# Ledger of designs, part 104: designed miniproteins, single chains, continued (2)

Each design is a single chain, and the fold is of that chain. pLDDT is the mean over its residues in the fold that is shown.

## One batch from the design tools (miniprotein)

Design m7608
Fold by ESMFold2-Fast:
Structure m7608 (fold): chain A 109 residues (1-109)
Amino acid sequence: KLEEEIKKLLERMEELAEKLKKEYEENKTYDPELVNELMELALELILLGVPLEEIVEFLEKYGLDELAELLRAMIENIEELAKEAGLKKEEADKKLKNSIEEGKALDKE
């Protein structure tokens, strides 16, 4: 069951990655809504136990290196915030989801 859920999420992530790659090739920009959807999907996979490095490698295979760096920076930033605040895992996970919606986790500075 868990493996089937992860597989479905990965398939959806592949579809989004292809759309983002095509959009960047045509317009030299990413649709913020598609980026947010991809990031939410990536975070869901991480919460289900998929290693961050596997997701980063996946994005890099699709030429989305900038989005892979963004995801890595986002996770590192949320981990630092959770550590400073002494948050429980559940609260940290909620903060991570809220940060992508507010765009805070997408800002490297």
Scores: mean pLDDT 73

Design m7609
Fold by ESMFold2-Fast:
Structure m7609 (fold): chain A 97 residues (1-97)
Amino acid sequence: EEERFLELLRELDRILEEGGGEAALEAARRLAEELGDPALRALEALLRARLSQGENSKSAEAERVAALFREALAEGEREGLSARELFERLAARLEAA
């Protein structure tokens, strides 16, 4: 269970950093649906940020979301948070940003 949450977090970070295609986004979405509400909330926030980019340009918002994901991942691993707690914290930060 926790391993799947961490896998999803790393996939989301990769998608934000490298752009990923529709296939990568679809894979992350399916994994988030299996993991439940905290993962879905984090994915929804990420997708909202990507939509705010428009069609042809990286937005500052997408870069901000990527930074929040990286910070939460590093902080959660340092603090020994469970993957679920990491996703809940990520979702809260993305909502506040």
Scores: mean pLDDT 59

Design m7610
Fold by ESMFold2-Fast:
Structure m7610 (fold): chain A 61 residues (1-61)
Amino acid sequence: MLSPEQRQRGIAFLLKNRGKTFTAAELARETGLTGPNAQAIAREFFADFKSRVPTLDISLA
């Protein structure tokens, strides 16, 4: 689970990258996620965010 600080960083990164494609590794790095599950957690965070804001033009590679 993301800390409040990591979640805030993730949201800021997604909003800054509107109209762009980015990788789970980039999102994990921006949120400060480390370890073997970092990318999986980043993908889950993106899926949750996108489900709440489906009209936002942003893509995960």
Scores: mean pLDDT 78

Design m7611
Fold by ESMFold2-Fast:
Structure m7611 (fold): chain A 93 residues (1-93)
Amino acid sequence: SIEEYERLLRRFRRIYDELKDLLNDGEIKELEELLERLEELRKQGADPSQIELARDRLIGGYALMLYSRRFNNAEEARELSNRFLRLEDELNK
């Protein structure tokens, strides 16, 4: 469901905003590079709504990594990751 997916992305954005100070320098540089690639796609005429969705998905991946790191709870992070991937597969069909 798109609505469930959007709610999950909003939750991941909040997690990211709360935990982003746990990113190391290499992770920050990688994220900046990926965000630059999304901006380049926007400049090439990609739909802004699709770029925002791709950005939210990217941030979601980092949020899951940071959540696992902060709480040392790989099982809960894995469950959130599996839910995210299932909803992504649903959206891409």
Scores: mean pLDDT 77

Design m7612
Fold by ESMFold2-Fast:
Structure m7612 (fold): chain A 56 residues (1-56)
Amino acid sequence: DEIAQAMAELDAIEAQIKAVEASPVTPQNQQLLAQLRKQLLQAVGRVIRAIGDEIE
């Protein structure tokens, strides 16, 4: 199920963001957080596409 897979990916990225936010503030962690936020937007796009395929 593409929707379930995309949602699981979104949840995994969100969990990683929370873990990094709980970590010490370092330049490496700040760059990782920025990358994860970009990946979050991409994952949201994948969820929207999967839902579109299901209902359209």
Scores: mean pLDDT 78

Design m7613
Fold by ESMFold2-Fast:
Structure m7613 (fold): chain A 119 residues (1-119)
Amino acid sequence: MLTPRQLFARMAEAYKAGDEEAFEKYRKELIDYVSDRVAESLRAVGATDEQIEKAREGVRKAVEKASELIKAGVPLDEAMEFLAKEVQRVVAKALNAPSDGGGATMAGAGAGYRPEAPV
């Protein structure tokens, strides 16, 4: 597996070459890598699936911002430090977010009797 630093380096090379498809490919790989690690960490502490999905969205935004730093010519180390800080913020926010679905699984809304079906 490529490390985050290697993925950033490949993104920087793709951007300089004008290869937008390669840039997007490596950005997606970085999002997937960081999201998977964050999801595993959150599951280990008992986070809900909703909290994990919120964290994955936060990771995507963090990687998108770090990608803009790469496009701006920011050093890889600085872009990586930025990503690490943003990921820590995302994890902390996800753990403090209340689950709006606490105690109610509404999968399959089909078994309430119809209250007074007027014909």
Scores: mean pLDDT 74

Design m7614
Fold by ESMFold2-Fast:
Structure m7614 (fold): chain A 63 residues (1-63)
Amino acid sequence: SAAAEGERLIAEGRELIREGRELLANANGDLEKIKRGIALILRGIGLRFQGGLLLGDLSLAAA
């Protein structure tokens, strides 16, 4: 269902944000690690946004 998919995307997004923040905390000035950490956080934010849209508009999934 769209609700289950939306919840899954939000959960995945939270995991990516957690991983990205942990990577940034342990980057110790490594530019490649900083870039990767930021990319994970941005991807996680995107997934949470998509999940929120699915949970907010279930009519589109039913059509």
Scores: mean pLDDT 80

Design m7615
Fold by ESMFold2-Fast:
Structure m7615 (fold): chain A 93 residues (1-93)
Amino acid sequence: SEKELLEKALEAIKKGDIEKAKEYILKIIDLQTEEGFRAAFEAIDELLKVDTEEAIRAAKEVAMYLLNHSETLEDILRAIGLILRAIGKEFEL
């Protein structure tokens, strides 16, 4: 299920459907599994590579949601890293 949602999120990102990508990433996070958190990190990293205002804003929002659902120090630090990257890109707009 996590892998299928990741594939759908990555396809949506590739097509520029940022709203749909965000929806799939949130569904991945809501599963609250280790595999799901790993998939969410990968999808958010790809979303940040799009370099549009919409994609950066969506990446920040889903990374903040990921942080709120992170229970391990490793996951917390990775989520913070994604948020800081999104803020940095937003500042460069």
Scores: mean pLDDT 86

Design m7616
Fold by ESMFold2-Fast:
Parts: C-alpha cells; sequence; structure tokens
Structure m7616 (fold): chain A 72 residues (1-72)
C-alpha cells in the first residue's frame, strides 16, 4: 500500500527527530503538543523546523487514514 508506505516514512522521520531531541534535552514527553514543541526548541530547532516536523506527522497521519479507507 503506497499511501501506508509514504505515511510511515513521514512519521518515522518525524519520530526520529523527536526521539533525538528528547535524548539531547533529557526532557520527558508528557503528552502535549506544547511540550513537544518546547522539547524541539530546547534541542536547537527553529520554529520553521518544528513546523516541518509537525507537518510530517500531520501528512503521515492523513496518508495512513486514506490508506485505511482504500482497504475498507
Amino acid sequence: DELDAEGAKLISEALKKINEAMKKTNTPFIGSLENLREILKKAGYSDEEIEEVFEKIRRGGRLHVEASRRRA
């Protein structure tokens, strides 16, 4: 499923950056979008880079939902 593969790639890339940021800042993720943005800022990411990460998550999630519809 090409949409699942594309979505998984985008989410994987975003999660890799998030995991690296959490390790570098030694800051736990407490489940909020604001907390995640703060972790990325502390890791040295700009507002533009943070929005790029969120865009990958948003687009990846959308592609995953679309792939699920195609299987239904």
Scores: mean pLDDT 73

Design m7617
Fold by ESMFold2-Fast:
Structure m7617 (fold): chain A 116 residues (1-116)
Amino acid sequence: SASELVKKGVELALKGDVEGAARLFRKAAELSEDPRLIAELFRGMALILAGVAKLIGNEEGAEYALRGVRYADEAMKRDPLTGAEAAAYAYVAGIYALRGDVEKAKEAAEKAEKLA
């Protein structure tokens, strides 16, 4: 199911697999009746995670997550599935921002940029 793919995607992100996480999140969007809604959910999660990361002092990681959100917004204008993949990378950047892992947050944001 789409929910099982999202859970596995979060697990891969926590293990440091940025591309694997985004691939599963994109597949969840593809299996959804509303890929745009799934993209908006990943975007919303990225914004929440970036906000929390700023509150706990991880401002640099939070900036990469916010850049990922901006790239996701651009990708969404062209195609909902590409938008969902970019939003998934923004969400992954948010997860790493919370963990203080600036380099992986940056990697995820750069992957979102390539889709914008």
Scores: mean pLDDT 87

Design m7618
Fold by ESMFold2-Fast:
Structure m7618 (fold): chain A 82 residues (1-82)
Amino acid sequence: AAREAELLAKALELLREAPAAFELGEKEAKERGEEIPEFLREFFEAARRALEEAARAEAEGDPERARAILEAAAQGLVDLFS
């Protein structure tokens, strides 16, 4: 129980930082002549979308929906990297 909550909290932090981390990683990969795997690019695009949808929900006065969106995306991150 406690570990699951800890993993979810960590995943939420990673999710929020994912777009910036991806942009930095893409720049570094370009400089080194490396290619970012397609599944990672798709994941970071999904993370950006989830953050945008959550921000919209908060702006509409629905913080519960915003949290549900972020938690679902974070759970997907935990499942992907577990």
Scores: mean pLDDT 74

Design m7619
Fold by ESMFold2-Fast:
Formats: structure tokens, sequence, C-alpha cells
Structure m7619 (fold): chain A 87 residues (1-87)
């Protein structure tokens, strides 16, 4: 679920724009940031998000932010809250 901001998500070759309050169901997805900062919550299972934006800082559950590059995978579990910020 998108808690803040907006993203473009690609699941099984299908691309969608998701805004605050919207949800997608996937075990693997590619994401592109449309907002400068996006907050996502994982509602169930394990999710792998592949970054399709050039660079982003990623913080999971309030931990120290790490820089991710295009094509890198963010691994998330049920209940995780991830903050993704454009650099």
Amino acid sequence: TVLEGSIQVTVDGETKVLKKGETFLAEEAKIELLSDEVVLQVNGGEVKLTLNSEKAEVSINGEEAKEYKKGEVIELKQGDVVVIKKV
C-alpha cells in the first residue's frame, strides 16, 4: 500500500500508476518514483521491489537510509514500512 506519494509499478509486464491509499499485489515488482518521497507499507508476505529510478535513498522501518541504484532490489517482509527518497 502507498502511504505517501506516488509510484509507477510494473508487475508481470503491466504498468500502473499508484497514488496514496492504493494497493498492488505482487511478490516481485519494478518501481519508479513519481514523487520526491514515497512511503510504502507491506500488507502481506515477502516482496521484492526492483528500483527503476536512477538513484534513491531507502529506509526500512526507520533504519539508517541506504543508497540504491537503478536495477537494485529492495527486499521487504510483511509489516515493513519503507521510505524511498529521490537523491
Scores: mean pLDDT 79

Design m7620
Fold by ESMFold2-Fast:
Structure m7620 (fold): chain A 55 residues (1-55)
Amino acid sequence: LIKDAELVAERMLNGEDISDIPEEARIAAGGPVLDGIVYRLSLEEVKERVRLRIS
């Protein structure tokens, strides 16, 4: 989970496409998935989880 969250955060910070990272890995790092808005909330949750975990 931590390594997956760090990978996603690093790629987002670099402005890279994260579509090649499995959705379940992004969700696991970011927390719960909400139907209809999965992508945006998962990305925001991943950033928050990484921030809290590293801090």
Scores: mean pLDDT 52

Design m7621
Fold by ESMFold2-Fast:
Structure m7621 (fold): chain A 86 residues (1-86)
Amino acid sequence: SLFELTRRLLEVANAALAATTDPALRAALRDLEGAIMDILLQGREEGVPLEETAERILARLEEAKAAHPELAAVADRMRAVVEEFR
């Protein structure tokens, strides 16, 4: 469900934020979390199929990894969660 996908992605984001005190990494993580939450909110409001919402999140994770290589581990954990819902 979209609710379960949202819950699990928030768990990954919150665990990553709890694991670091680096202000730059925390800022990048919060930006990524915000972007993912916006995609999930749009999917919910517009009735977009879960598979299409998952594809949008996967694309955003790859973009985030390219812009911020330091996010690779978190993005890969989020990707693994998203793949369970495809």
Scores: mean pLDDT 85

Design m7622
Fold by ESMFold2-Fast:
Structure m7622 (fold): chain A 106 residues (1-106)
Amino acid sequence: MKKYTLRIGGVTITGSDIDTLLEILDESVFNNQMSEEQREEARKTLAETGELVVELSSSLSEDGKLAVHLRAIELARKYNLEVEVEPETLEKIQKYLKEINMKLEI
C-alpha cells in the first residue's frame, strides 16, 4: 500500500489515505477553514510527491504553533497513524502543557 507523509513543523505523520492526512491538516493548521483550492493543491502534492511539508506561519505566536503541533499529534493518534515529533518540538509541547495546567490551578 502506498504511504504518504505530512510534515507540520516539527511533527511528521505517515498514512496510506490522502483524505485522512488532509483532514488532519485542515483541522490542525486551518481550523477547518481550508479552501477547496488549498485542499486540491495539497492533495495533488501528496499524490505526485508522496510528501507535503507545511511550515507554520511566522504570524502565529509560539503558543499558537505549539497548539497546532499538539492538535496534529492528537488527530494522528485518533486515526492510528504513525507520528514522529522532533525532540525540540516535543520539549516545547511538554513545557506548554505544564504552563496551561498551572494557569488552570490559579
Scores: mean pLDDT 80

Design m7623
Fold by ESMFold2-Fast:
Structure m7623 (fold): chain A 91 residues (1-91)
Amino acid sequence: MEEEKKKLIEEVEKLIKEGEKLIEFLKEASKVHLLPEEVLELVKELEKKIKKLKELVEKREEVSIEEIEKEKKEAQEIIKKIQELLEPVLY
């Protein structure tokens, strides 16, 4: 169980880095390209989820595996939605 939580935290840390890179990319892209409003709203939601994931990593001893998995899944769903919306815009 402790080892499972450690692996989950490592996955969350990788997801945080992926999410932060995507957010940075989209913020820079929005300066030179007109992005759909839905994408900009999802970026804000992703920023909130990444912040929560960072707080869960800091408080990992006090949070359940189920809570970490839930927030990880929600962040992954937002990233997937952003990527799907960008494909028709970027080719």
Scores: mean pLDDT 79

Design m7624
Fold by ESMFold2-Fast:
Structure m7624 (fold): chain A 136 residues (1-136)
Amino acid sequence: DEEERQKKLEEAERKLEEATAEAEAARARFEEYAQQLGDLVGQEWKDQLLRILDDTLERAEKLGVAEATIVLDEGLARIEALVDAAAEEGIAKSTSEEEKEQIRRIAENLKEAARRLADALLTKKAYQALIDGLKE
């Protein structure tokens, strides 16, 4: 039934739009938390985090779902390791328990934003593949 196919296409297109908005929101949060971490522990950490993110996103964009999953998982692991290293250095140099807790919170928020961005990008690729299949 063409009507049933059209309904599935419209739902998939709506889900793609939602995943696109989620990816943009997660990226903005990542950039905001990276700036907050940079302000507390050093701008060089922010610069490295944004570079790894941009390199990972450029590589993942050109790939299908399966290969993009591998690239995003590797990029996420690199980002999480760098965030943990930055937080450890900042905490070691901090004289305040409040500042240490703030660094830990920003680090956790950064890692969550990175995970949400990776998930949203994979969701985008999956719905794009579904839409392409429904149009064939």
Scores: mean pLDDT 89

Design m7625
Fold by ESMFold2-Fast:
Parts: structure tokens; C-alpha cells; sequence
Structure m7625 (fold): chain A 62 residues (1-62)
């Protein structure tokens, strides 16, 4: 389970289209809820499209 903020940010940057700044905004928006966030919830963050949101959700469901 990814529990460290910095490890979560690094994992998110592995998704194409997610840079470090966007990854920080995602973690700051959802906090611990990111592990349960749906693609629709992830698209509420500026700069995240539906395809990127689905990839993030897939990464976090492991």
C-alpha cells in the first residue's frame, strides 16, 4: 500500500501526461481518498483528462 505522499507523487508521474506538479495537485486534492478515487473524481483536477484519470485509477487499484 502506498502511504507516503512522496512515493505516491512519484508513482503518479509514471502515468503519461502526469508531471510532478500535477501529481502534487492530485495528492493535495484527494489525500488518502486518492486510493479510492474514481476516474470521474480524478477529472475534477485541472489538467487531467478522462484517459489519464483511468490510468491513475488503474495504477492505484493494485
Amino acid sequence: MITDREELIRALTLVPGVDRELAQQIVDTFGDDILSASPAQLTTVPGIDEATARRIAGLLRR
Scores: mean pLDDT 76

Design m7626
Fold by ESMFold2-Fast:
Structure m7626 (fold): chain A 68 residues (1-68)
Amino acid sequence: SVEEMGSSGAAAGVAAALLIDPDYVPSLEDSEEMFNAGYEAAKKTGSTTDAMKAGAEAGVKKALRQKE
């Protein structure tokens, strides 16, 4: 389902964030934003890979912001 693909995006986002900043702590809001990024990508393409890429991009942005 698109919701399951969104969850895959959130998981990929947290993993990507940790690669950028090992001290990154995911908040509920960050996790929801990563899920929503994956969910929107999945709605457009129906692809888990695209959902994971979108979630990972969101995760990288969150980690970089926390590292400031």
Scores: mean pLDDT 80

Design m7627
Fold by ESMFold2-Fast:
Structure m7627 (fold): chain A 74 residues (1-74)
Amino acid sequence: PSPQEVLDQLGAQIRAAIQAGDAARAVALLDQAEATTIAYLRATVSDPDLLASMVAGLRAQRARAIAAIAELAA
């Protein structure tokens, strides 16, 4: 499977977990999506400054997503 197909499947699973109120599952799937995205970026992005910026942005986005999931679970 392509990295895009894997990420599309993970995105659908994350949305389903959030809709089901399964915060633990949603966080675990976000961890998996982050690892998959970073691996893909390292394989495809040749500019090290751009790669570092994209990884930092992804980490910030994940932190906000986890905070939002925790708020919904409370």
Scores: mean pLDDT 79

Design m7628
Fold by ESMFold2-Fast:
Structure m7628 (fold): chain A 100 residues (1-100)
Amino acid sequence: SKETEELIKETFKMIAEKAPGEEIKEKILKLIENIESIGDIGAAYLALVEVIEKKLLSKEDAIELAEELIKKAEEFKEEDPEMTSAIIEGAKRLIEELKS
């Protein structure tokens, strides 16, 4: 939807501008809640990777978002099992790295 597309754009803009972590967390969580396609899942995953790389969130908040993304991606397994499994495994690896 246009709403989800705008959420994706706003999320990446906030990450690029290094907005406050609480605002980035809320925006990514809202994006995850509004995922409508496999492409949206990919965008949310990339946003999470960039947030972790730029250290914009605490480890605890990043883990929480990764767990929410995994939960949401499970809903799309019937549409594209290969891509959803890859994203779920990627998010699980991010959680493991953050816990190390």
Scores: mean pLDDT 87

Design m7629
Fold by ESMFold2-Fast:
Structure m7629 (fold): chain A 70 residues (1-70)
Amino acid sequence: MVEAESVTAKLEDGTVIEVKGGPASLALNKAMLQAGPKNRVTLTVKTEDGEIVVEGYALVSAGEAMAKLM
């Protein structure tokens, strides 16, 4: 199980959503739901092993980030 230090979703309007700590899968799901699955975002996942940045629709980007963490 990968732990996230933070997951940040930045929306096109400049709104930033941050979820701190816990399992990366739960943090990604919370950030995606708060951003709205159909909204375009830049997702940044920070872990002890490094940082992952993905861009696109929140639902798709969350899935891509999860795949990179597994």
Scores: mean pLDDT 80

Design m7630
Fold by ESMFold2-Fast:
Structure m7630 (fold): chain A 71 residues (1-71)
Amino acid sequence: MSKEEARKTLESGIKAAEAGNPVAAGAAAQELRDAGAISPELADKAIAAAHKGDSKAAAEYLREAQKELGL
């Protein structure tokens, strides 16, 4: 996954989480995890939050991953 693809996936996941769609946010986090685009720790935390339906926590972990990439 390129840095630009990671940026778009992160932006999409954050928007989904903020719109109350944890399933889509979790899918974005899983894609980033599988691609090695973000830290496994942040990806796993975002996926876990999404599975619990915690959209706010999922968005926060994806935003931390966005900061990690300098985006």
Scores: mean pLDDT 83

Design m7631
Fold by ESMFold2-Fast:
Structure m7631 (fold): chain A 81 residues (1-81)
Amino acid sequence: SRRAEAEAGLAEFEALPSRTPAQRAMLEVLRLVVEEGVSPEEAFMRVFFPDMSVEEWNALSDEEKRELLEALYKRLQAEGA
């Protein structure tokens, strides 16, 4: 289940000896899913795209989603961690 996957991911991130900003952001996504019962989609949008709704994200093409995810990845790398 999505909850079981989120719980497994949370355990993996909590076991890391050090955390980058990207890992801390993903940990927050997983905590929102596991601890607050937020959907994975809502948790992801709340952490990584706070100015965009889940409905707006789902309306994007696969190409547009890929471009946004690549921009997010580069942004997280540029934050120096």
Scores: mean pLDDT 74

Design m7632
Fold by ESMFold2-Fast:
Structure m7632 (fold): chain A 99 residues (1-99)
Amino acid sequence: MSRTFTESTTPEGIKARHESDDEKGESKGILENEKTGLKLEVEVKVGDGELTIKISLYDKEGKLLKSEELKAGSKPEELEKANEEAQKILEEAIEKLIK
């Protein structure tokens, strides 16, 4: 399969970018608050029977403010737990991004 790329900006001034590579099992999303310069980066990688989710928040100068990495195996229970944890981290990071 081919790579896909999407870019949009919300009315709130949040610029969103998404890139996926189905052949590599990789997806990357970036949310930027144009008013504050804060950036939220979410990377998802699926390979070798493992799911890796990395969530990183950067300030306007590119300094890392928060970073969390989650790994899960191929079992449904592990994937569900990783998704729940990732959602909580994302909700906290988005709240900080849009302040």
Scores: mean pLDDT 74

Design m7633
Fold by ESMFold2-Fast:
Structure m7633 (fold): chain A 77 residues (1-77)
Amino acid sequence: PVKLSKEEQIERIAKGLNELYELYKKGEISEALFNGFVRAENRELKELFPEEYEEVKEKLLSLLDEEARKHAEKLMK
């Protein structure tokens, strides 16, 4: 896989989730599909950054649009 810095990984995930949330707002994808992507990214972050998960999660959430953040907060445990 691609070797990215922690910050680059977080920024790419945040951009992707913001784009997916815009598709959800337009009715192009379901809420379940958006939630599925959030859960998948959450699992990947735990695998890549197990000792830094809380820091990585907070940084990711800070980069999300307000409504996308509220959805992601409920799913990122």
Scores: mean pLDDT 82

Design m7634
Fold by ESMFold2-Fast:
Structure m7634 (fold): chain A 63 residues (1-63)
Amino acid sequence: MLNESTRALLLAAGFPEEELEAVYEKLLAIGKALRDKNLKPPSLAELFRLLKEGLSVEEIVAR
């Protein structure tokens, strides 16, 4: 579940309230994929940009 600070960050990034849980679940999936592949995570700002572009977990991890 989203904590208050994560919710505030996603709202500030321009994600609508009704999509926050889905965005958070996608962020968790990206984190898991990066860990499984032993890859360095992108910056939070870059990650939010890629999420707004509608890229898949696999596409984000490949960048």
Scores: mean pLDDT 75

Design m7635
Fold by ESMFold2-Fast:
Structure m7635 (fold): chain A 80 residues (1-80)
Amino acid sequence: MTEKPPAGTYRLEGRVVDAAGNGVAGAVLRIYQNGELVGEATSDANGYFEVTFTIEEGAEVEGELTLPAGARGGVGGRRL
């Protein structure tokens, strides 16, 4: 069930929210492919972010979310 994603350009949209549902500004989302940074986005004042990245066939893809100091919350989002 761990299938490598097909090659192509992907757009990830989402919102970083705290426990009360308020947007978290300044959170950094990074997308890595085979350990190399291929996409980066920072959440806006309402917690919204959009990152576009290109994946090679069979590549290993990882996402990293870094919250600003003192922030608490999770991520809600959509994939395209």
Scores: mean pLDDT 71

Design m7636
Fold by ESMFold2-Fast:
Structure m7636 (fold): chain A 68 residues (1-68)
Amino acid sequence: MSLQEFFDEVAPLLSPEQQARARELVEQILELEKQIKENKDNEKLYAELQKKLNALLRELLRLLRAAQ
């Protein structure tokens, strides 16, 4: 499942304010995924971007849990 597919599936379960915040996190995650793909050959940068991606994914999951 892509992040957009995930967001579209869970968005109806969130309040409008939580949807707005989740959308911001999803946009940041998608941008990081793009940067990871573009920097696949740079092992150090790839690893750092992956750490940032994992941190944002954890924040998104915490937001969704707090909403429920």
Scores: mean pLDDT 75

Design m7637
Fold by ESMFold2-Fast:
Structure m7637 (fold): chain A 65 residues (1-65)
Amino acid sequence: MEEAIEEALRRAEELRERGYLKRVEVEGDTITLYLASDSIENQAAAGMLMIHASVLGLKAEVVLE
């Protein structure tokens, strides 16, 4: 679980650095991805990370701020 969280967090930080995510939070087994904007590109990037997190056994949420 801890290794799964670290892997998901690394990928989320890469997306944040590329401008797709505004913020990332982890609480327990849930990773929350805050979109930088409501664009197709940002939605696709976050969606792919949600699928990856699910494969790792984590819960994932996407939020637009």
Scores: mean pLDDT 79

Design m7638
Fold by ESMFold2-Fast:
Structure m7638 (fold): chain A 71 residues (1-71)
Amino acid sequence: AKSPLESLQALIDVYNSTSFSNEGSRLHFLKSALEQFVRTTRYSKEQLLQAANELPDEQLRNLAKEIISSS
């Protein structure tokens, strides 16, 4: 099984490699995917927050941390 960090990074990598018409569309899909991931995952909130802190992209790290904290 993947670690929480590997799962988050794989999600981000898919969206980073996908062509979107604009940044707003890209962020909308990424936010929706992250919300779905947090709702369906069996990882603890603590594990998800620790994984999100290790994401290399600052904007995506902040977005992931906000969604996890709100869930």
Scores: mean pLDDT 73

Design m7639
Fold by ESMFold2-Fast:
Structure m7639 (fold): chain A 63 residues (1-63)
Amino acid sequence: GEKIETVRKALQTAASLVREKGEEATVDDVAKAVGISRSTLNKLVKEVLGITLEQVIKLLLHA
């Protein structure tokens, strides 16, 4: 469904932003790029992945 596709776009965007600006990458940057509110994005990521987008960004920074 659309929920999974939105989360996939968010993950791709997060990975790109971390690659481009490292620790400066924020949840707000991902939300703006995906075109949805921060609250909606946080809810979708948590529901699909079981972890927060902030946690995903932290993991990407240490990969």
Scores: mean pLDDT 83

Design m7640
Fold by ESMFold2-Fast:
Structure m7640 (fold): chain A 117 residues (1-117)
Amino acid sequence: MLEEIRKILEELKKKVLDTIKKYFPNASENFLKRVEEHIDKAGEEILRAFETEDPETAKAKAREVFSELSFKVFMEIYLYGLENNLSDEDIYKAINAVSEVIKEGLERVLELIDEAG
């Protein structure tokens, strides 16, 4: 189970970064690193919850952590877009695309826990 969750989190990180690069081809290394650090921290919290908690508590924690991650990544994209004078349309397209990737990641994590119960 934990190894499969690690795989989902690694795929999530790759998809989020690839999506950001698609919408912001000139994204700075510092910006991408901050987004990666938010995902890595969220991943560590999720893995710890699965290691130490019962499945229902781990699911609740995963939902909370993904909600916080979505907000943090939203803010990073929004602020980056403003600082680089990007249009509201381009900023919101990137936010929507990344939000969908994060949502799919959460659904995969929750499904995996349900299959193990």
Scores: mean pLDDT 86

Design m7641
Fold by ESMFold2-Fast:
Parts: C-alpha cells; sequence; structure tokens
Structure m7641 (fold): chain A 73 residues (1-73)
C-alpha cells in the first residue's frame, strides 16, 4: 500500500543516502510524477486521517510536500 511504498522510500534513502532511487506517485488528477531520491532528502512522514503527508527537500534546499491517499481498490 501507500504506507509500505513511502516506508520503502525512506528505508532505501537511509541505507543508500548517496544512491539514486526513483519513486513514482499518482496525483489527484491521475497523472504520474517521478522523483529521484538521490536528488532529495526526506524530512518527515506523518500519518493523518488514513493518509500520509511526506515532506522532502531538494538539492537547492527547497521543501516540497505531498499527500498520499489510499487507493480505493
Amino acid sequence: GSADFVQSLVDNLRRNPTGRVSVTVTDAAGQQVTASIGDITVLRIEKVDGSYRVTYRDVDGVEHTFLLLPSPD
């Protein structure tokens, strides 16, 4: 599920902080976006009302936040 996916993302970064891993998420419009973990730092993951809020910082120090919602299936 989304929780396992996000946890795997964090665990991969912890294991290989200088390694490159790509993650793909689906936004509210149904579009897929891909991010390279090697170019970002995950700052926190928070569970809120059955979803996950993920905050990360890119190489330029800019913070980004996205919300993972559980799949209806």
Scores: mean pLDDT 58

